# Designed miniproteins, single chains, continued (4), part 39

Each design is a single chain, and the fold is of that chain. pLDDT is the mean over its residues in the fold that is shown.

## One batch from the design tools (miniprotein)

Design m13334
Fold by ESMFold2-Fast:
Structure m13334 (fold): chain A 73 residues (1-73)
Amino acid sequence: MSSEQEKAVTLAIVKKGKELGLSPEQVDLILRLFSENPNPSEEEIKKLAKEAGVSPSQVRTVINAGREALKKL
């Protein structure tokens, strides 16, 4: 991923996480998953949701924001 793509993804994920009321620590865990795999499996999403203390739907929403940011570049 280019540095411009990394910046756009990070900003989109942080913004969406903040809109959903997620803590910086919860957002960082989701960003880590996205950096490892931008198309995580349902099992990976559920595992991260449990680790971060959020719902799987919140993880999916934040990851989708990162993917939409990549499409705009």
Scores: mean pLDDT 82

Design m13335
Fold by ESMFold2-Fast:
Structure m13335 (fold): chain A 65 residues (1-65)
Amino acid sequence: AEREARLRAAGEELAARFPEIVSIRVEGETIHIEISGSPTRATATAIAAMGVALELGASVHVTLV
């Protein structure tokens, strides 16, 4: 779907900006990301991901690995 492609593109752009993102998956209206790194870097990355999802009217699911 066009919406899923937009969410995937947004997730890929986010991963290009944040090397702490080690995995991205889109399922419906949710962007799933796996983040590796220190608590400070993980928190900053999660906040950025939440902002992107909010602007798109989507959900984000963050997993720390």
Scores: mean pLDDT 82

Design m13336
Fold by ESMFold2-Fast:
Structure m13336 (fold): chain A 99 residues (1-99)
Amino acid sequence: GAAEGGRKAAELAAKASVEAEKKGYVKGSMAGGGAATSSAMGATSGRNGASGEEVARVAELGAKGAKKAGEAGGPEAKKGGEKAAKAAEEGARIAAEEA
């Protein structure tokens, strides 16, 4: 259900964050952590009776935050932030479908 979708979303965002860090995209890594947290919160909300729309909205906010944080770090950090944001958006879709 929604909890499993959120766990998958958090794992995807965390994986993107680790990959960004390996390439020296420290700000991208921080952005990925934010996206993972947002996805997990979305899953919790879904499990507690939140609609799939609400879960998707929370994850979308996390993705926007990841992009902005990456952009502030320059071109390499921007790539990390974009990758984390994409993972969060994918996780939001999975969580909404399983909610």
Scores: mean pLDDT 56

Design m13337
Fold by ESMFold2-Fast:
Structure m13337 (fold): chain A 92 residues (1-92)
Amino acid sequence: MAEEEAKKKARELAEKAKKLLEEAAKTPDLAEAIELAIKAGEYMEQAREELKNLPEEEYKKEAAELSELVKPAIDAFNEAHPEAAEEVDKRL
């Protein structure tokens, strides 16, 4: 039950990160794109923190599923703003 709550919260945080990355990919404003991507990174870190107390195999499985959930949005962001991707990496 506590594990199910952690998985649910982690997924909700990852979905928030995905939405922010989709918005970042669509905006022509580089500064806004960077700000949205940093916020998305913060939500992904919170999602991993929610999963931290799971058994190692469950953690790996859930973390992989979260990564697959956000990957298309990350790829779209990097394609739209390759210059922003470098700046985001420096801040994460």
Scores: mean pLDDT 81

Design m13338
Fold by ESMFold2-Fast:
Structure m13338 (fold): chain A 83 residues (1-83)
Amino acid sequence: MKKTVVVDLSPETAREVVETDSLRHYSALAGYVVGKAKEAGADKAVVRTQVSPETAERLQKGLEEAVKLLGSDIEVEVVAVPP
């Protein structure tokens, strides 16, 4: 029903955003992800990254909050990919 876009994110970028844990870093990444979804005409973005499930969960929470702060309706799901 909703169109989904897949965004591959480097594990290094994912770790930097989570470790920095700043709204500016989450907002910059959220803007990128939302931009990708809009370009694809998608309502949902699946962010794939080769990080631990714990890092992926932290990234998911930060991105969801940043997307809401940007006033976007895009759903974001972060998926931990095995190395």
Scores: mean pLDDT 81

Design m13339
Fold by ESMFold2-Fast:
Structure m13339 (fold): chain A 68 residues (1-68)
Amino acid sequence: SAAEEYAKKAVEAAKKGDAKEAAEYARLTSQNSVGRLARSAGETGARAGEKGDAEGAATGAWSANSLS
């Protein structure tokens, strides 16, 4: 699914230490997730990444995919 692909990219960006790219992919995962709880997890991840927390962005993206 698109959400799974974006979540994988968020994790890869986080491994490189790129919090901005991880945040962008977390947001894309949220937009391609089904359900309010899944979308909220992805948005929380995107906000974490925007603040420099690359691991938080990856966790939020993967949670969004898992809850979809």
Scores: mean pLDDT 83

Design m13340
Fold by ESMFold2-Fast:
Structure m13340 (fold): chain A 61 residues (1-61)
Amino acid sequence: SRKEVIDYLNEKFGTNLPDEPHYVLFNDNTALDTSRATLEEVKAFLEQFPDAKVKAVIPKS
């Protein structure tokens, strides 16, 4: 679920991300949209790209 993804990101990065923004995991070569990702996909991405960072994005309609 989204809450599980946000809780995992807070644990992994030592952050206090609010539940409302849309988050993307990224590095120099690739990005993962966490709003459409499962917890397992998020974990797999961070295992493959341990240097990845998280950023909040505002969904522009």
Scores: mean pLDDT 74

Design m13341
Fold by ESMFold2-Fast:
Structure m13341 (fold): chain A 78 residues (1-78)
Amino acid sequence: SSKLDEVLDKLGITREQLAFGLRRLEEEGRISVESLLRSALFRLLVEEGVPVQEVVDFALENGLPRAAAAIAAAYASV
């Protein structure tokens, strides 16, 4: 299992729920580096040592290229 899956399991969040949340943020035009850096979930992923590539790959496999780009940039900002 990936480090991302371990953190999501601890939070009681499914991969489908994470994908749904990211897709909603993209549709609402709310996906940005600033919004991610203010996200408690994003901060927890960084704090728990989830590799940037795992989160980027997750966004890309769910058809979310804007989320993937913002996630990569946000990780580079911490």
Scores: mean pLDDT 86

Design m13342
Fold by ESMFold2-Fast:
Structure m13342 (fold): chain A 83 residues (1-83)
Amino acid sequence: RRPVIPVSLEENRRMVDAVVANGGEATLRELAEATGMSVSTLRSKIEGNVLGLLLVVERGVKVPGRKRPVDIVRLFTKLFEDY
C-alpha cells in the first residue's frame, strides 16, 4: 500500500525550480516558503512522487548552527553528483 498524493505540473515545476535556485538543495521550510505549501504537504508530495518529481527528502541532516537535524530536499541527480 502506497498513498498517491497528486502533484500538478505547476507544483512540480515550482518545487524543482526552487531547489535548483538553491544549488540543488533546500530545507523543507525554504521550499515551503518558495512554493506556498506547508512543510507536511511538501514532504508527502515529494516522498510519494520521488521519480516523478526527481526530488528526494533526506531526513535528519545535521546542519551547522542548528541545535537539531533538519530535513533537506535534494535533486535526485544531485545525489549522484556528490557521490
Scores: mean pLDDT 67

Design m13343
Fold by ESMFold2-Fast:
Structure m13343 (fold): chain A 72 residues (1-72)
Amino acid sequence: APIEAVARAVVRLVTNGAESVSAEELARETGVSRSQARKALEHLKKAQEALDKGDFDGHSEHVKKAIETLRS
């Protein structure tokens, strides 16, 4: 998937929450499999949990893992 499509999907998910996008829709937009899209959504949920705890390093690491999953 192009970086722009991945960036747009990640921005939408962090703005509106992981539940705003289905795994099927995310897979279609980024060109990854449905299982990879689900894995990326799990990483974004963990990123939000880290942010809620004030763990900015954990937040950054989980966002990075979500992006890598969507680019593979």
Scores: mean pLDDT 74

Design m13344
Fold by ESMFold2-Fast:
Structure m13344 (fold): chain A 57 residues (1-57)
Amino acid sequence: GVEEGIERVRKKAEELGYELLEDTVAVQWVDDKTLRVSAIARKPDGTEVVISAEVEL
């Protein structure tokens, strides 16, 4: 569910060495069984990027 999607986004940010901005987490339904979780992550240089993960329910 949503928690699994958030955890995947956190892992991606951590693997890249980026800071996940927890207050930017957004959830969207892609279809009736798939959630997309997106969040903004800050790079070491201060640049921000969007990280996303899809979770099948």
Scores: mean pLDDT 81

Design m13345
Fold by ESMFold2-Fast:
Structure m13345 (fold): chain A 85 residues (1-85)
Amino acid sequence: SKAARRKAIDEAIEKVSTEVGIEGMTVGAIAKEAGVSPGTVLRYYGGSKESLKEWLRSKVPSLVAEKLREIGDEIDKELEEKKKE
């Protein structure tokens, strides 16, 4: 489905950016990781590194919020366990 392909591309961008950094990212590397054609990636995110960087910037608040939530939950769990012991 379109939603499944979009998710695969989003996850591929995240993984590739972690492995090679933003400057090392290519449409071909993202396409290979997502299991789609380079043309499919270009259709969803534009054809340039600038478009991909803007997409990542738009996702950074969500990614940071998710990570901060995970850290907060772990801290809260540790504090509650220490109170019970």
Scores: mean pLDDT 70

Design m13346
Fold by ESMFold2-Fast:
Order: sequence, then structure tokens, then C-alpha cells
Structure m13346 (fold): chain A 70 residues (1-70)
Amino acid sequence: RAVLEEVAEQVARGEATPEQVRQRLLEAGLSPRLAGRVTLAASLAMETGEEGVEEFRRTAEEVAAEAEAA
């Protein structure tokens, strides 16, 4: 769904917080498991910076592909 793409882009630009990511994903109808995975990756990006951002981008792409396939 487009919401996942928007969230991933906002995190890459530094415009979204982990809390906002979690809220948007849950509202978009993602399972708590998937929402938790993306939120955890966003939290790690905030804590580790560059390394976490790369991992977040990969996680978001995987989740977006899975959501599109469903």
C-alpha cells in the first residue's frame, strides 16, 4: 500500500519518528507483527544512525512487497 512507501520515504528523509511509523502502519491495516518489525527497525535507525537507516530501508522494502502481494 502507498502508506508503506510514504513512511519509508519519510524515514529516509528523517521526517518520521518510530511512534508515527507504528501508528500509520497499524491504521493502514498491517498486522501487529509487521508493524512491530518496521517500528523496531526505525527505532534502531534513530539509535545507530547510518547503519540503522540502511537496515530500515531493507525491512520497509520487504514489508511493502509482502503487503502488495497480499
Scores: mean pLDDT 69

Design m13347
Fold by ESMFold2-Fast:
Structure m13347 (fold): chain A 75 residues (1-75)
Amino acid sequence: MVQQAQQAIQQGDIDRAVSIAQQLVNEGRYQDAIRIMQQVLRQDPDNRRALGILGGAYNRLGRYDTSRQYFQRRR
């Protein structure tokens, strides 16, 4: 799944990369989802879905301050 998300980002298929990261979060693979979404933000810094997934993943890791920062950026 991480490899498929990397491929999607390289192809500009941000929606697919976001979908894969959502599945990774649901599976408890928070660090993998964070890595993918940070790559999405490098190409699209204001991507609201990516910011939301990062906020959610950091919240589940107990990194509440970081989670709040991503949710605030999402607006």
Scores: mean pLDDT 81

Design m13348
Fold by ESMFold2-Fast:
Structure m13348 (fold): chain A 77 residues (1-77)
Amino acid sequence: EKAGELAAKGAEEGAKNGDPYQAMTRASLGAGQGYELGDATPEISANAGFYGAAMGGMTNPEDAAELARKGAEQGKA
């Protein structure tokens, strides 16, 4: 839960600036912090956040956040 929330927050913050690189970077940072506070592994959380932000960043901040959250949730399993 915490990993997904922090990944989504990072992706949304980055995508809000309209920069795909910012969205990817901030999603990875959020996912990494989510690992410390959640139960996902750092590699899985970071990769999931990066991928989600990359895909969502082409559309809008909400999509970037949702995809990053979904990825972090998959990493939890």
Scores: mean pLDDT 58

Design m13349
Fold by ESMFold2-Fast:
Structure m13349 (fold): chain A 58 residues (1-58)
Amino acid sequence: TLTVEIYKISKEAADRLAASGQPVRLIAVKDGKVIEEREVAPADTRAEALRLSEKLKA
């Protein structure tokens, strides 16, 4: 399992995570707090990473 803390992520970085072919544990961090943590399947990694990045920008 690949663990990634997300503060902000580009589309290219999300594509690289998806290309790993591994389950990814995504940890969304805002203002020093973990606001969302989840493990995602390789097929869902790109979409979830980009969703969390947009949530963190708001």
Scores: mean pLDDT 73

Design m13350
Fold by ESMFold2-Fast:
Structure m13350 (fold): chain A 78 residues (1-78)
Amino acid sequence: MVTYVGTVEDENGKVLAESTVEGESVDDGAAFAAAALRAIGDALDLALEKGITGTFTITVKALVDGEVVREFKSTFNL
């Protein structure tokens, strides 16, 4: 069992949104995409409500038995 955790942080490192999705493997693209898009969607909803702008960081981690075995990180601007 692989747990995918998506996290979006603002430019100050404050966590705006987090998602958790169960995947079948470390190469489960659907679970990876779901974790990323859920976290991004929730962060965008919060940013729109509170007028938050700037550079945001999305991180997706694949965990096996609590250990990070894969990580993806990217940034986007609002």
Scores: mean pLDDT 85

Design m13351
Fold by ESMFold2-Fast:
Structure m13351 (fold): chain A 80 residues (1-80)
Amino acid sequence: TTPKEALELLFGAFDTDGSGVITREELRAALTKQLGREPSDELVDAFMSLFDLDKSGVITREEFIEAFTSISVLTKEDFA
């Protein structure tokens, strides 16, 4: 499985309504599941800011993939 394919599968898991975008509420639900508790609005906003690269108010599949790819590149370059 390529990293992009893995990210597309992960995106689908966050996109609970199948709309093709991750909304703020879908992100909150996913974070709630991962943290075992409801995240703060500030935490949700921080994640939206990281992944919503064009400020559309939702996270598209391409923005999600690009954000994870950018994080991987930054980790490799900044901490290598």
Scores: mean pLDDT 66

Design m13352
Fold by ESMFold2-Fast:
Structure m13352 (fold): chain A 82 residues (1-82)
Amino acid sequence: MEEELKKQLFQKSLDQIRAQIDATQAAHPEYYALLQKLSKELREKALNKEKIDKKDLELEVLGTFLLMKITDSTIEQINELL
């Protein structure tokens, strides 16, 4: 029974995260594309053992935080249309 509840909780959490991602991507595809590009560039630098600029890492973290805030704004906009 506990394993069943854990699986259900995990699935519901994934469904919620997916809905938030879809809402954010629809509202601000430009910020999503920028963060994907930055993440790819930072990953390529790490694989090549190049020095990663602290500012680039800070921008990725701040960008992720901004996307979370944009998701809330998108939900509000969707609710206004309903």
Scores: mean pLDDT 63

Design m13353
Fold by ESMFold2-Fast:
Parts: structure tokens; sequence; C-alpha cells
Structure m13353 (fold): chain A 88 residues (1-88)
């Protein structure tokens, strides 16, 4: 569930979260599976609340902006949340 994902992300240390970023961004922009795209977007939105993760996501801003072109409303919602957190 979303709540279980949030608890998991909060329990994992910063370095482990940062290590997952390249794979999550790849799934978000390259996967043709809507469930994988939504899961990646949700994870990035939650993880982006962490200041160190926000800094690590800055190189991927263009890829995240590309994901906003998704026709999936959940992908758009979570990617927008991640971008808003990065821009803080």
Amino acid sequence: SLEELEKFVEAVDDDALIEQIPGLVKRLVESEDPEEQVLAARFLAIASKNPKVREALKPYIDELKKALESENPEVQRYVKEALENIEK
C-alpha cells in the first residue's frame, strides 16, 4: 500500500535511497508497464521529501519533466510532487 511504501522509505537510510534513484528514473521514463511507472513515481515523490535525496534528484529534473507528459494521472501527480520538493 502507499502507507507501507511511505514507512519503508522513511526507514531506509539516505545512501540506500540515493542508490535506487537511477533505476527508478529509468522505470519511470522507459517502462511501458503503467503499474511500474506509478510505483516509481510514488517512490520518488516520497523519497524527495528527504533533503539529500532532493539534491541527488537534481541531475534528473529533465527526465522527471518528461514524465509529466505521461497520460497517467497518478504518474503526473507523483512526479509533480517530486519536482515541487526538488525546487524547494
Scores: mean pLDDT 81

Design m13354
Fold by ESMFold2-Fast:
Structure m13354 (fold): chain A 88 residues (1-88)
Amino acid sequence: AELKAKGLSDEDIAAVLYLRDVVLTKKKASDGCLERVITCLKEKKITTATDQFVLAAGLSDKALEEYLDKIPVNDLKKMAQCVKETCL
């Protein structure tokens, strides 16, 4: 809900939430999707945000939403793009 208010598209929100699901299931993380996203984010110079995202996603949906609300919209769009390019 709050991500949409920041101007993210439904597709960008879905990509970010897909990355959350990959982190939470752990089994799907073994297919290399998470590793490819981390590499993409390093190339875009947002590695610090990635580490914090993984931590927040492991806590709860509310903690993840609160964390995402604090990330600049440009970095959220870059994160969504990395997921779309490497996982989707």
Scores: mean pLDDT 66

Design m13355
Fold by ESMFold2-Fast:
Formats: C-alpha cells, sequence, structure tokens
Structure m13355 (fold): chain A 64 residues (1-64)
C-alpha cells in the first residue's frame, strides 16, 4: 500500500495532463519556438506547480 504515494501519483498524473495542455497553449500563443524552449517552460511550470501545490495543501490543512 502506498497511501502517501497516491497523492504524489495523482499530482504527477495531473502534471502530465496540464503539461500537455500547457504545451498546446504554448504553441497557439507562439511561446514555443524550439524544443529547448518547450523543455525550459515545462520545467519552470513544474517548479511553480510543485511549490504552489505544497502551499495549497498546507492551507487546506488549516482551512478547507
Amino acid sequence: MTERNDELRDFAGRLSDEDRRFRDDGRRYGLIGSPDDADRLVRQRHDDLGRRSDDHLRRQNDLV
């Protein structure tokens, strides 16, 4: 059983779905010109989502 790991897996699954949407949006807005730019933007978004997810979970513990 991986009860605590289920939260990470769910988060990773949502990241995968949002990553796909973010790349599609990046193409539509012309933000992605090269594969390197795509990887850079995806990496930055993952870092931002990771930090925000931790803050959101912490706030939910106090208020829901």
Scores: mean pLDDT 58

Design m13356
Fold by ESMFold2-Fast:
Structure m13356 (fold): chain A 78 residues (1-78)
Amino acid sequence: EREAEELIREGLVVPEAGDVTVSGTVPVPAGTDVLVLALDEAGRVVAGAVVTTDAEGRFSATFSLPAGTYNVYARWNV
């Protein structure tokens, strides 16, 4: 199977360590499992969560992140 990837949020600033909720939309059917990844400025994976999409392809993931700037990506099977 092939994997698709979409940038959900670029330059997410976390001013202090804590829980951050990221929401996004991907072009997939309801009930699709999506891997949401938070990458730091060096491109290192700092956090990840598997979430399931709603009828509009929407999802929400909560991460515990240190202070910093992150890019958040969603990955799914096509």
Scores: mean pLDDT 81

Design m13357
Fold by ESMFold2-Fast:
Structure m13357 (fold): chain A 99 residues (1-99)
Amino acid sequence: MKEKIEKLKKEAEYHRSQAEELRTILDDDKVNELIAEYEKKKDTLDAQQRLKFLKINKKNYDFWKSLNPEVVDSYLQRLADEHEKKAEEFEKMAKELEK
């Protein structure tokens, strides 16, 4: 039982994290802040550190926006909402097993 509860809590945390990342990408102000931070720091970062910044901050945004500009925001919003719902469901299941 304890192992199942911990697994459900980890699944909930994963889905919460995914929803938060997707909502960050949808926030143009937040994305612009991340791009500005990258531009400010890129000259002080080695190649490996720059690659990490591009993948997590700029590259993810550029990738999603490149797929279908007119519908990307609506798609990402629905995906974020689905991850949030799954997180809530896993959290509820974990609480039920603790009884």
Scores: mean pLDDT 68

Design m13358
Fold by ESMFold2-Fast:
Structure m13358 (fold): chain A 95 residues (1-95)
Amino acid sequence: GPAPEGLSPEAEAYLLKGLIAYQMGRYDDAIYWFEKAIEISPAIEPVAYTLLGIVYLKEKKYDEAIKYFKKAVELSTGDDRIFFEKLLKKAEELK
């Protein structure tokens, strides 16, 4: 296949749009862009699910945040998994 280190620039652009929307408090727009990133690049799913979890956590939708952090943990390994597990525990503690 093509070079495996090449992330989709389009998926990265959608993640950036989602992060900007999140910083602006536009959580529905953030969710939209993160879902678009997943749609075009399944490889981005662990990162995008973590970002979705962070948005729901900010909205105090703890059950949804926990759901997405669990998905991120399930799809990740190593240091990324440890980081996502920390976010999951924080969301569970805030519920």
Scores: mean pLDDT 81

Design m13359
Fold by ESMFold2-Fast:
Structure m13359 (fold): chain A 94 residues (1-94)
Amino acid sequence: SASDIELAVLAAEIARQEILRLMEEHQVPEEIREYLLEKLDEVIALIRAGDLEGAIAQLEEMREYVEEKLGGTPVGERISELLENLIRHLRELQ
């Protein structure tokens, strides 16, 4: 429904703000920060378009990127958890 998409967009925007805060707090390199924020903006656009499958695929690629670049770090674990929670939320809407 339209309200489900609106709530999903809000959830993704909240996740984006939390991920930005975590990256700033833990001094994540700008290259990684810019990549993840750009990809989150793409995810938000896909959700707004109703492309939940595309949004989930993008989030899964982001999780792989986080594991590669920040794997084994506390910030990487927290970002991966936020991305996983968003993936679960979007899967429940399908």
Scores: mean pLDDT 89

Design m13360
Fold by ESMFold2-Fast:
Structure m13360 (fold): chain A 85 residues (1-85)
Amino acid sequence: ASLVDQFTADMQKLIDQIKKAIEENNIKEVRALIDQMKKKVDDYDEKALAESSQKDREQMMTMVMIAQGAIRDVEAQIKKIEEQK
């Protein structure tokens, strides 16, 4: 599969797990999953820089930016949950 397909599948799996952890108010698990997601995003960002296909490279950069935005959104949700203790 393409790097874009692999990245999309990995991110979707982590996003689904994070959503479930948030619904269960399991902040410890959410933080662990976010840390894992940040590491995967960094890994894919490095792989995108080495991609020889201009189209795949541009697509990967876009997907990385979307994932970074999603990570910030989840971090904001965690802060709100922690403040409502």
Scores: mean pLDDT 79

Design m13361
Fold by ESMFold2-Fast:
Structure m13361 (fold): chain A 91 residues (1-91)
Amino acid sequence: MQAQVEKLLEEAREHHEKVKELSEKAIEAVRQDVEKAKEYFREAAKELGKLVEHRNEIAKLGTEEQAEEANRLVDDSIEAVVKAARALLAA
């Protein structure tokens, strides 16, 4: 069980990193290619969805500390996606 949760948390960290990278790419692209920016934004949202699924599983199986870390990763990822959405709306 614990090894499974640790793997889920590692995968959650990877999805978080991808959400942030894709959100930043969307913001950078919005001034040059809005369609490319929209594609990066869609991929960021998809990675966020995977992260939320991992967070929900960690909440069921993990310790409170692991659940808190997963929640922080989701919250930070939501902030990044919202920032990218705001950049696209301003374009």
Scores: mean pLDDT 88

Design m13362
Fold by ESMFold2-Fast:
Structure m13362 (fold): chain A 62 residues (1-62)
Amino acid sequence: DRRAEDIERVVVYLSTVEDKESVTAEELVEATGASRAVAEEVLRLLRENDWDLSKTRELAPP
């Protein structure tokens, strides 16, 4: 599943970044190869949930 793979790549990348709030969708696309739409969805979800990576489970099946 391309979407699930893109979400996982974005989440893994963000888990290694110390200042997650400064990361842009453009940076995520360049670093992970994920689609911009997926990168933007993950960033939006994290901004709404105080950058809690566990909330990304809502974008992909458990």
Scores: mean pLDDT 75

Design m13363
Fold by ESMFold2-Fast:
Structure m13363 (fold): chain A 92 residues (1-92)
Amino acid sequence: MKRELAEEAARRAADAVAAGNVDEAVRVVEEAALKMGMSPEAARGLGLLVKYHAGQKLVDSRETLAKMLLFAAEKGLDEGAVEAGKAAAALM
């Protein structure tokens, strides 16, 4: 069930960001995306988005991360996640 995986991953990633461990947050999100059936390229794209948003000091990142993961996985947005990750990397 994808919602529970997304919410657990968002909790762990938000905790990691709060602790200053952005690399751990990226790893948690990429692992969750793979478990939810996304490609390695899409998982990496979502990881780059998390790194970008952590740099922007996003408020309520836990809820935002859960919605992002769930939406990407439910809509089969593998290509969209890859392209969004490239755009985020270009802004860093």
Scores: mean pLDDT 71

Design m13364
Fold by ESMFold2-Fast:
Structure m13364 (fold): chain A 72 residues (1-72)
Amino acid sequence: LADLSVEQLLKRMAVYLQSPRPEHRALGLEIARYLLEHRPEARAETRALLQQLLATNPDPAMRAGLQELLAR
């Protein structure tokens, strides 16, 4: 993850979190966690993407994960 730019991580996070595959969605949550913990310059953009996904995501497990990350 450290080898990728913030822009690339944000794009991969958005793609993975919207994936029909549960393992890709889990990777998207881990990218979001990494950005929130280690890249404070990306915090606002990361939170905005997570909020957009929370508004439209029907999966209860994904909604719980998104809410937990947004509470930080």
Scores: mean pLDDT 78

Design m13365
Fold by ESMFold2-Fast:
Structure m13365 (fold): chain A 70 residues (1-70)
Amino acid sequence: SEQEYIKRVEEMGKKVREAIESADKEKLEETLSELEQLLAQMEKDNAPEGIIETVRSIIELVKKAIEALS
């Protein structure tokens, strides 16, 4: 459901913030994998475009953070 996806996005946002604060590249890479799986599932379920775009934005932020730590 939409409510379930909103909760998952909130959970992922907390993980991203924690990983960035700790500068943990491995945790960021794990979180990126989880976000990409979430995005794929949301696209299959035709989730609202606004939520999908939010997840895409978080993925781009995580990719940039990983690049900065490389």
Scores: mean pLDDT 85

Design m13366
Fold by ESMFold2-Fast:
Structure m13366 (fold): chain A 93 residues (1-93)
Amino acid sequence: SMLELEREIVAALLYMEGAILRLIADRTEDPERAEAYREIARLLFEAADRILAGDLEGAIRLLEEARALAREAGDEETAALLDRLLERVRELA
């Protein structure tokens, strides 16, 4: 039950961050940055679903892809946040 709770908390944090990035994308005038944020959000939602399904390896791969996209977009702050979320997912494995 405690491991299930931690899994649900991490998934909730990923859903929240994905939702925030979608809101930023919708308000971003730069179409390249908006597209990058929508793709990162999609990967975060998929990673959250995989955590809830018990596929932690799949979630880790999706978060590594999201982090790479954040770095490619030059968003060091989002990349650092994704590094922190990746650390939390690895602690569940």
Scores: mean pLDDT 88

Design m13367
Fold by ESMFold2-Fast:
Structure m13367 (fold): chain A 86 residues (1-86)
Amino acid sequence: MSVRDEAARRIQQATDEAKRRVRQASQQGPQQGQQATLQGSSEVGRLGADLAARYPDVADDIRAQTAREIQALLQYGDDLVQQVLS
């Protein structure tokens, strides 16, 4: 597996884990869901930054994927909060 593929897999795994936590927290209430979303995005961001620092040759690809996954996680959290409030 290439370094880029390994980094992509780790970022995706962290995002999937964060989405699972957001879904569980959102069932407890919209504030809990929002807090879990912010915590998850912070965790994914830190992982992305650490991987980009470790693998400078693919750092731009790692940063781009990390940004996309954070955006998807924030949207997912917002959608779940809206479903609870509806």
Scores: mean pLDDT 82

Design m13368
Fold by ESMFold2-Fast:
Structure m13368 (fold): chain A 77 residues (1-77)
Amino acid sequence: SIYEEVAKELSTLSVAELAELLRDVPLATDQQIKELQYYVSRYLQHKLAALSRALGLSPIATFRRMVGLIKKLAEER
């Protein structure tokens, strides 16, 4: 799926590159979390702690932004 392709691509980026992409991402809705949380958990979970520290956000807020980023990039393709 397009969401899996986007998540795999994002998994190859550094923490610094991902943090930059996450700055202007709107918070994901609860429905978007339900639909896309699998891709964040599978491909990006290992970067969550480092991204939370880089962004100055809680892990849950960082997770929601990562869901929003996957949705945004998938819709642009």
Scores: mean pLDDT 85

Design m13369
Fold by ESMFold2-Fast:
Structure m13369 (fold): chain A 91 residues (1-91)
Amino acid sequence: MKEEKERKLRELEEELRRNLSVSEEELEVLIELLRLLIENDVLEKVGEMASESRSVEELIKRIEEELSDPELVEKIVALLRKLAEAQKARL
């Protein structure tokens, strides 16, 4: 259980590090977000929402509407906003 979740996170981190031309700040926020999603078993749901969303703002609205855990939603939204700010700071 815990080992499987850690394995998934390590695999995703390796893929991100291999394929990313993003800042270390963006990478750190992405890893924190992925960890939170994996630990709460919502990675697949949020991943589907992200693939259908054209912006971080649209993704945030979908998460607020579709996820039923207010504490989890608040944490995910905070990390997504932090990621969006890190991306804006780079450009």
Scores: mean pLDDT 76

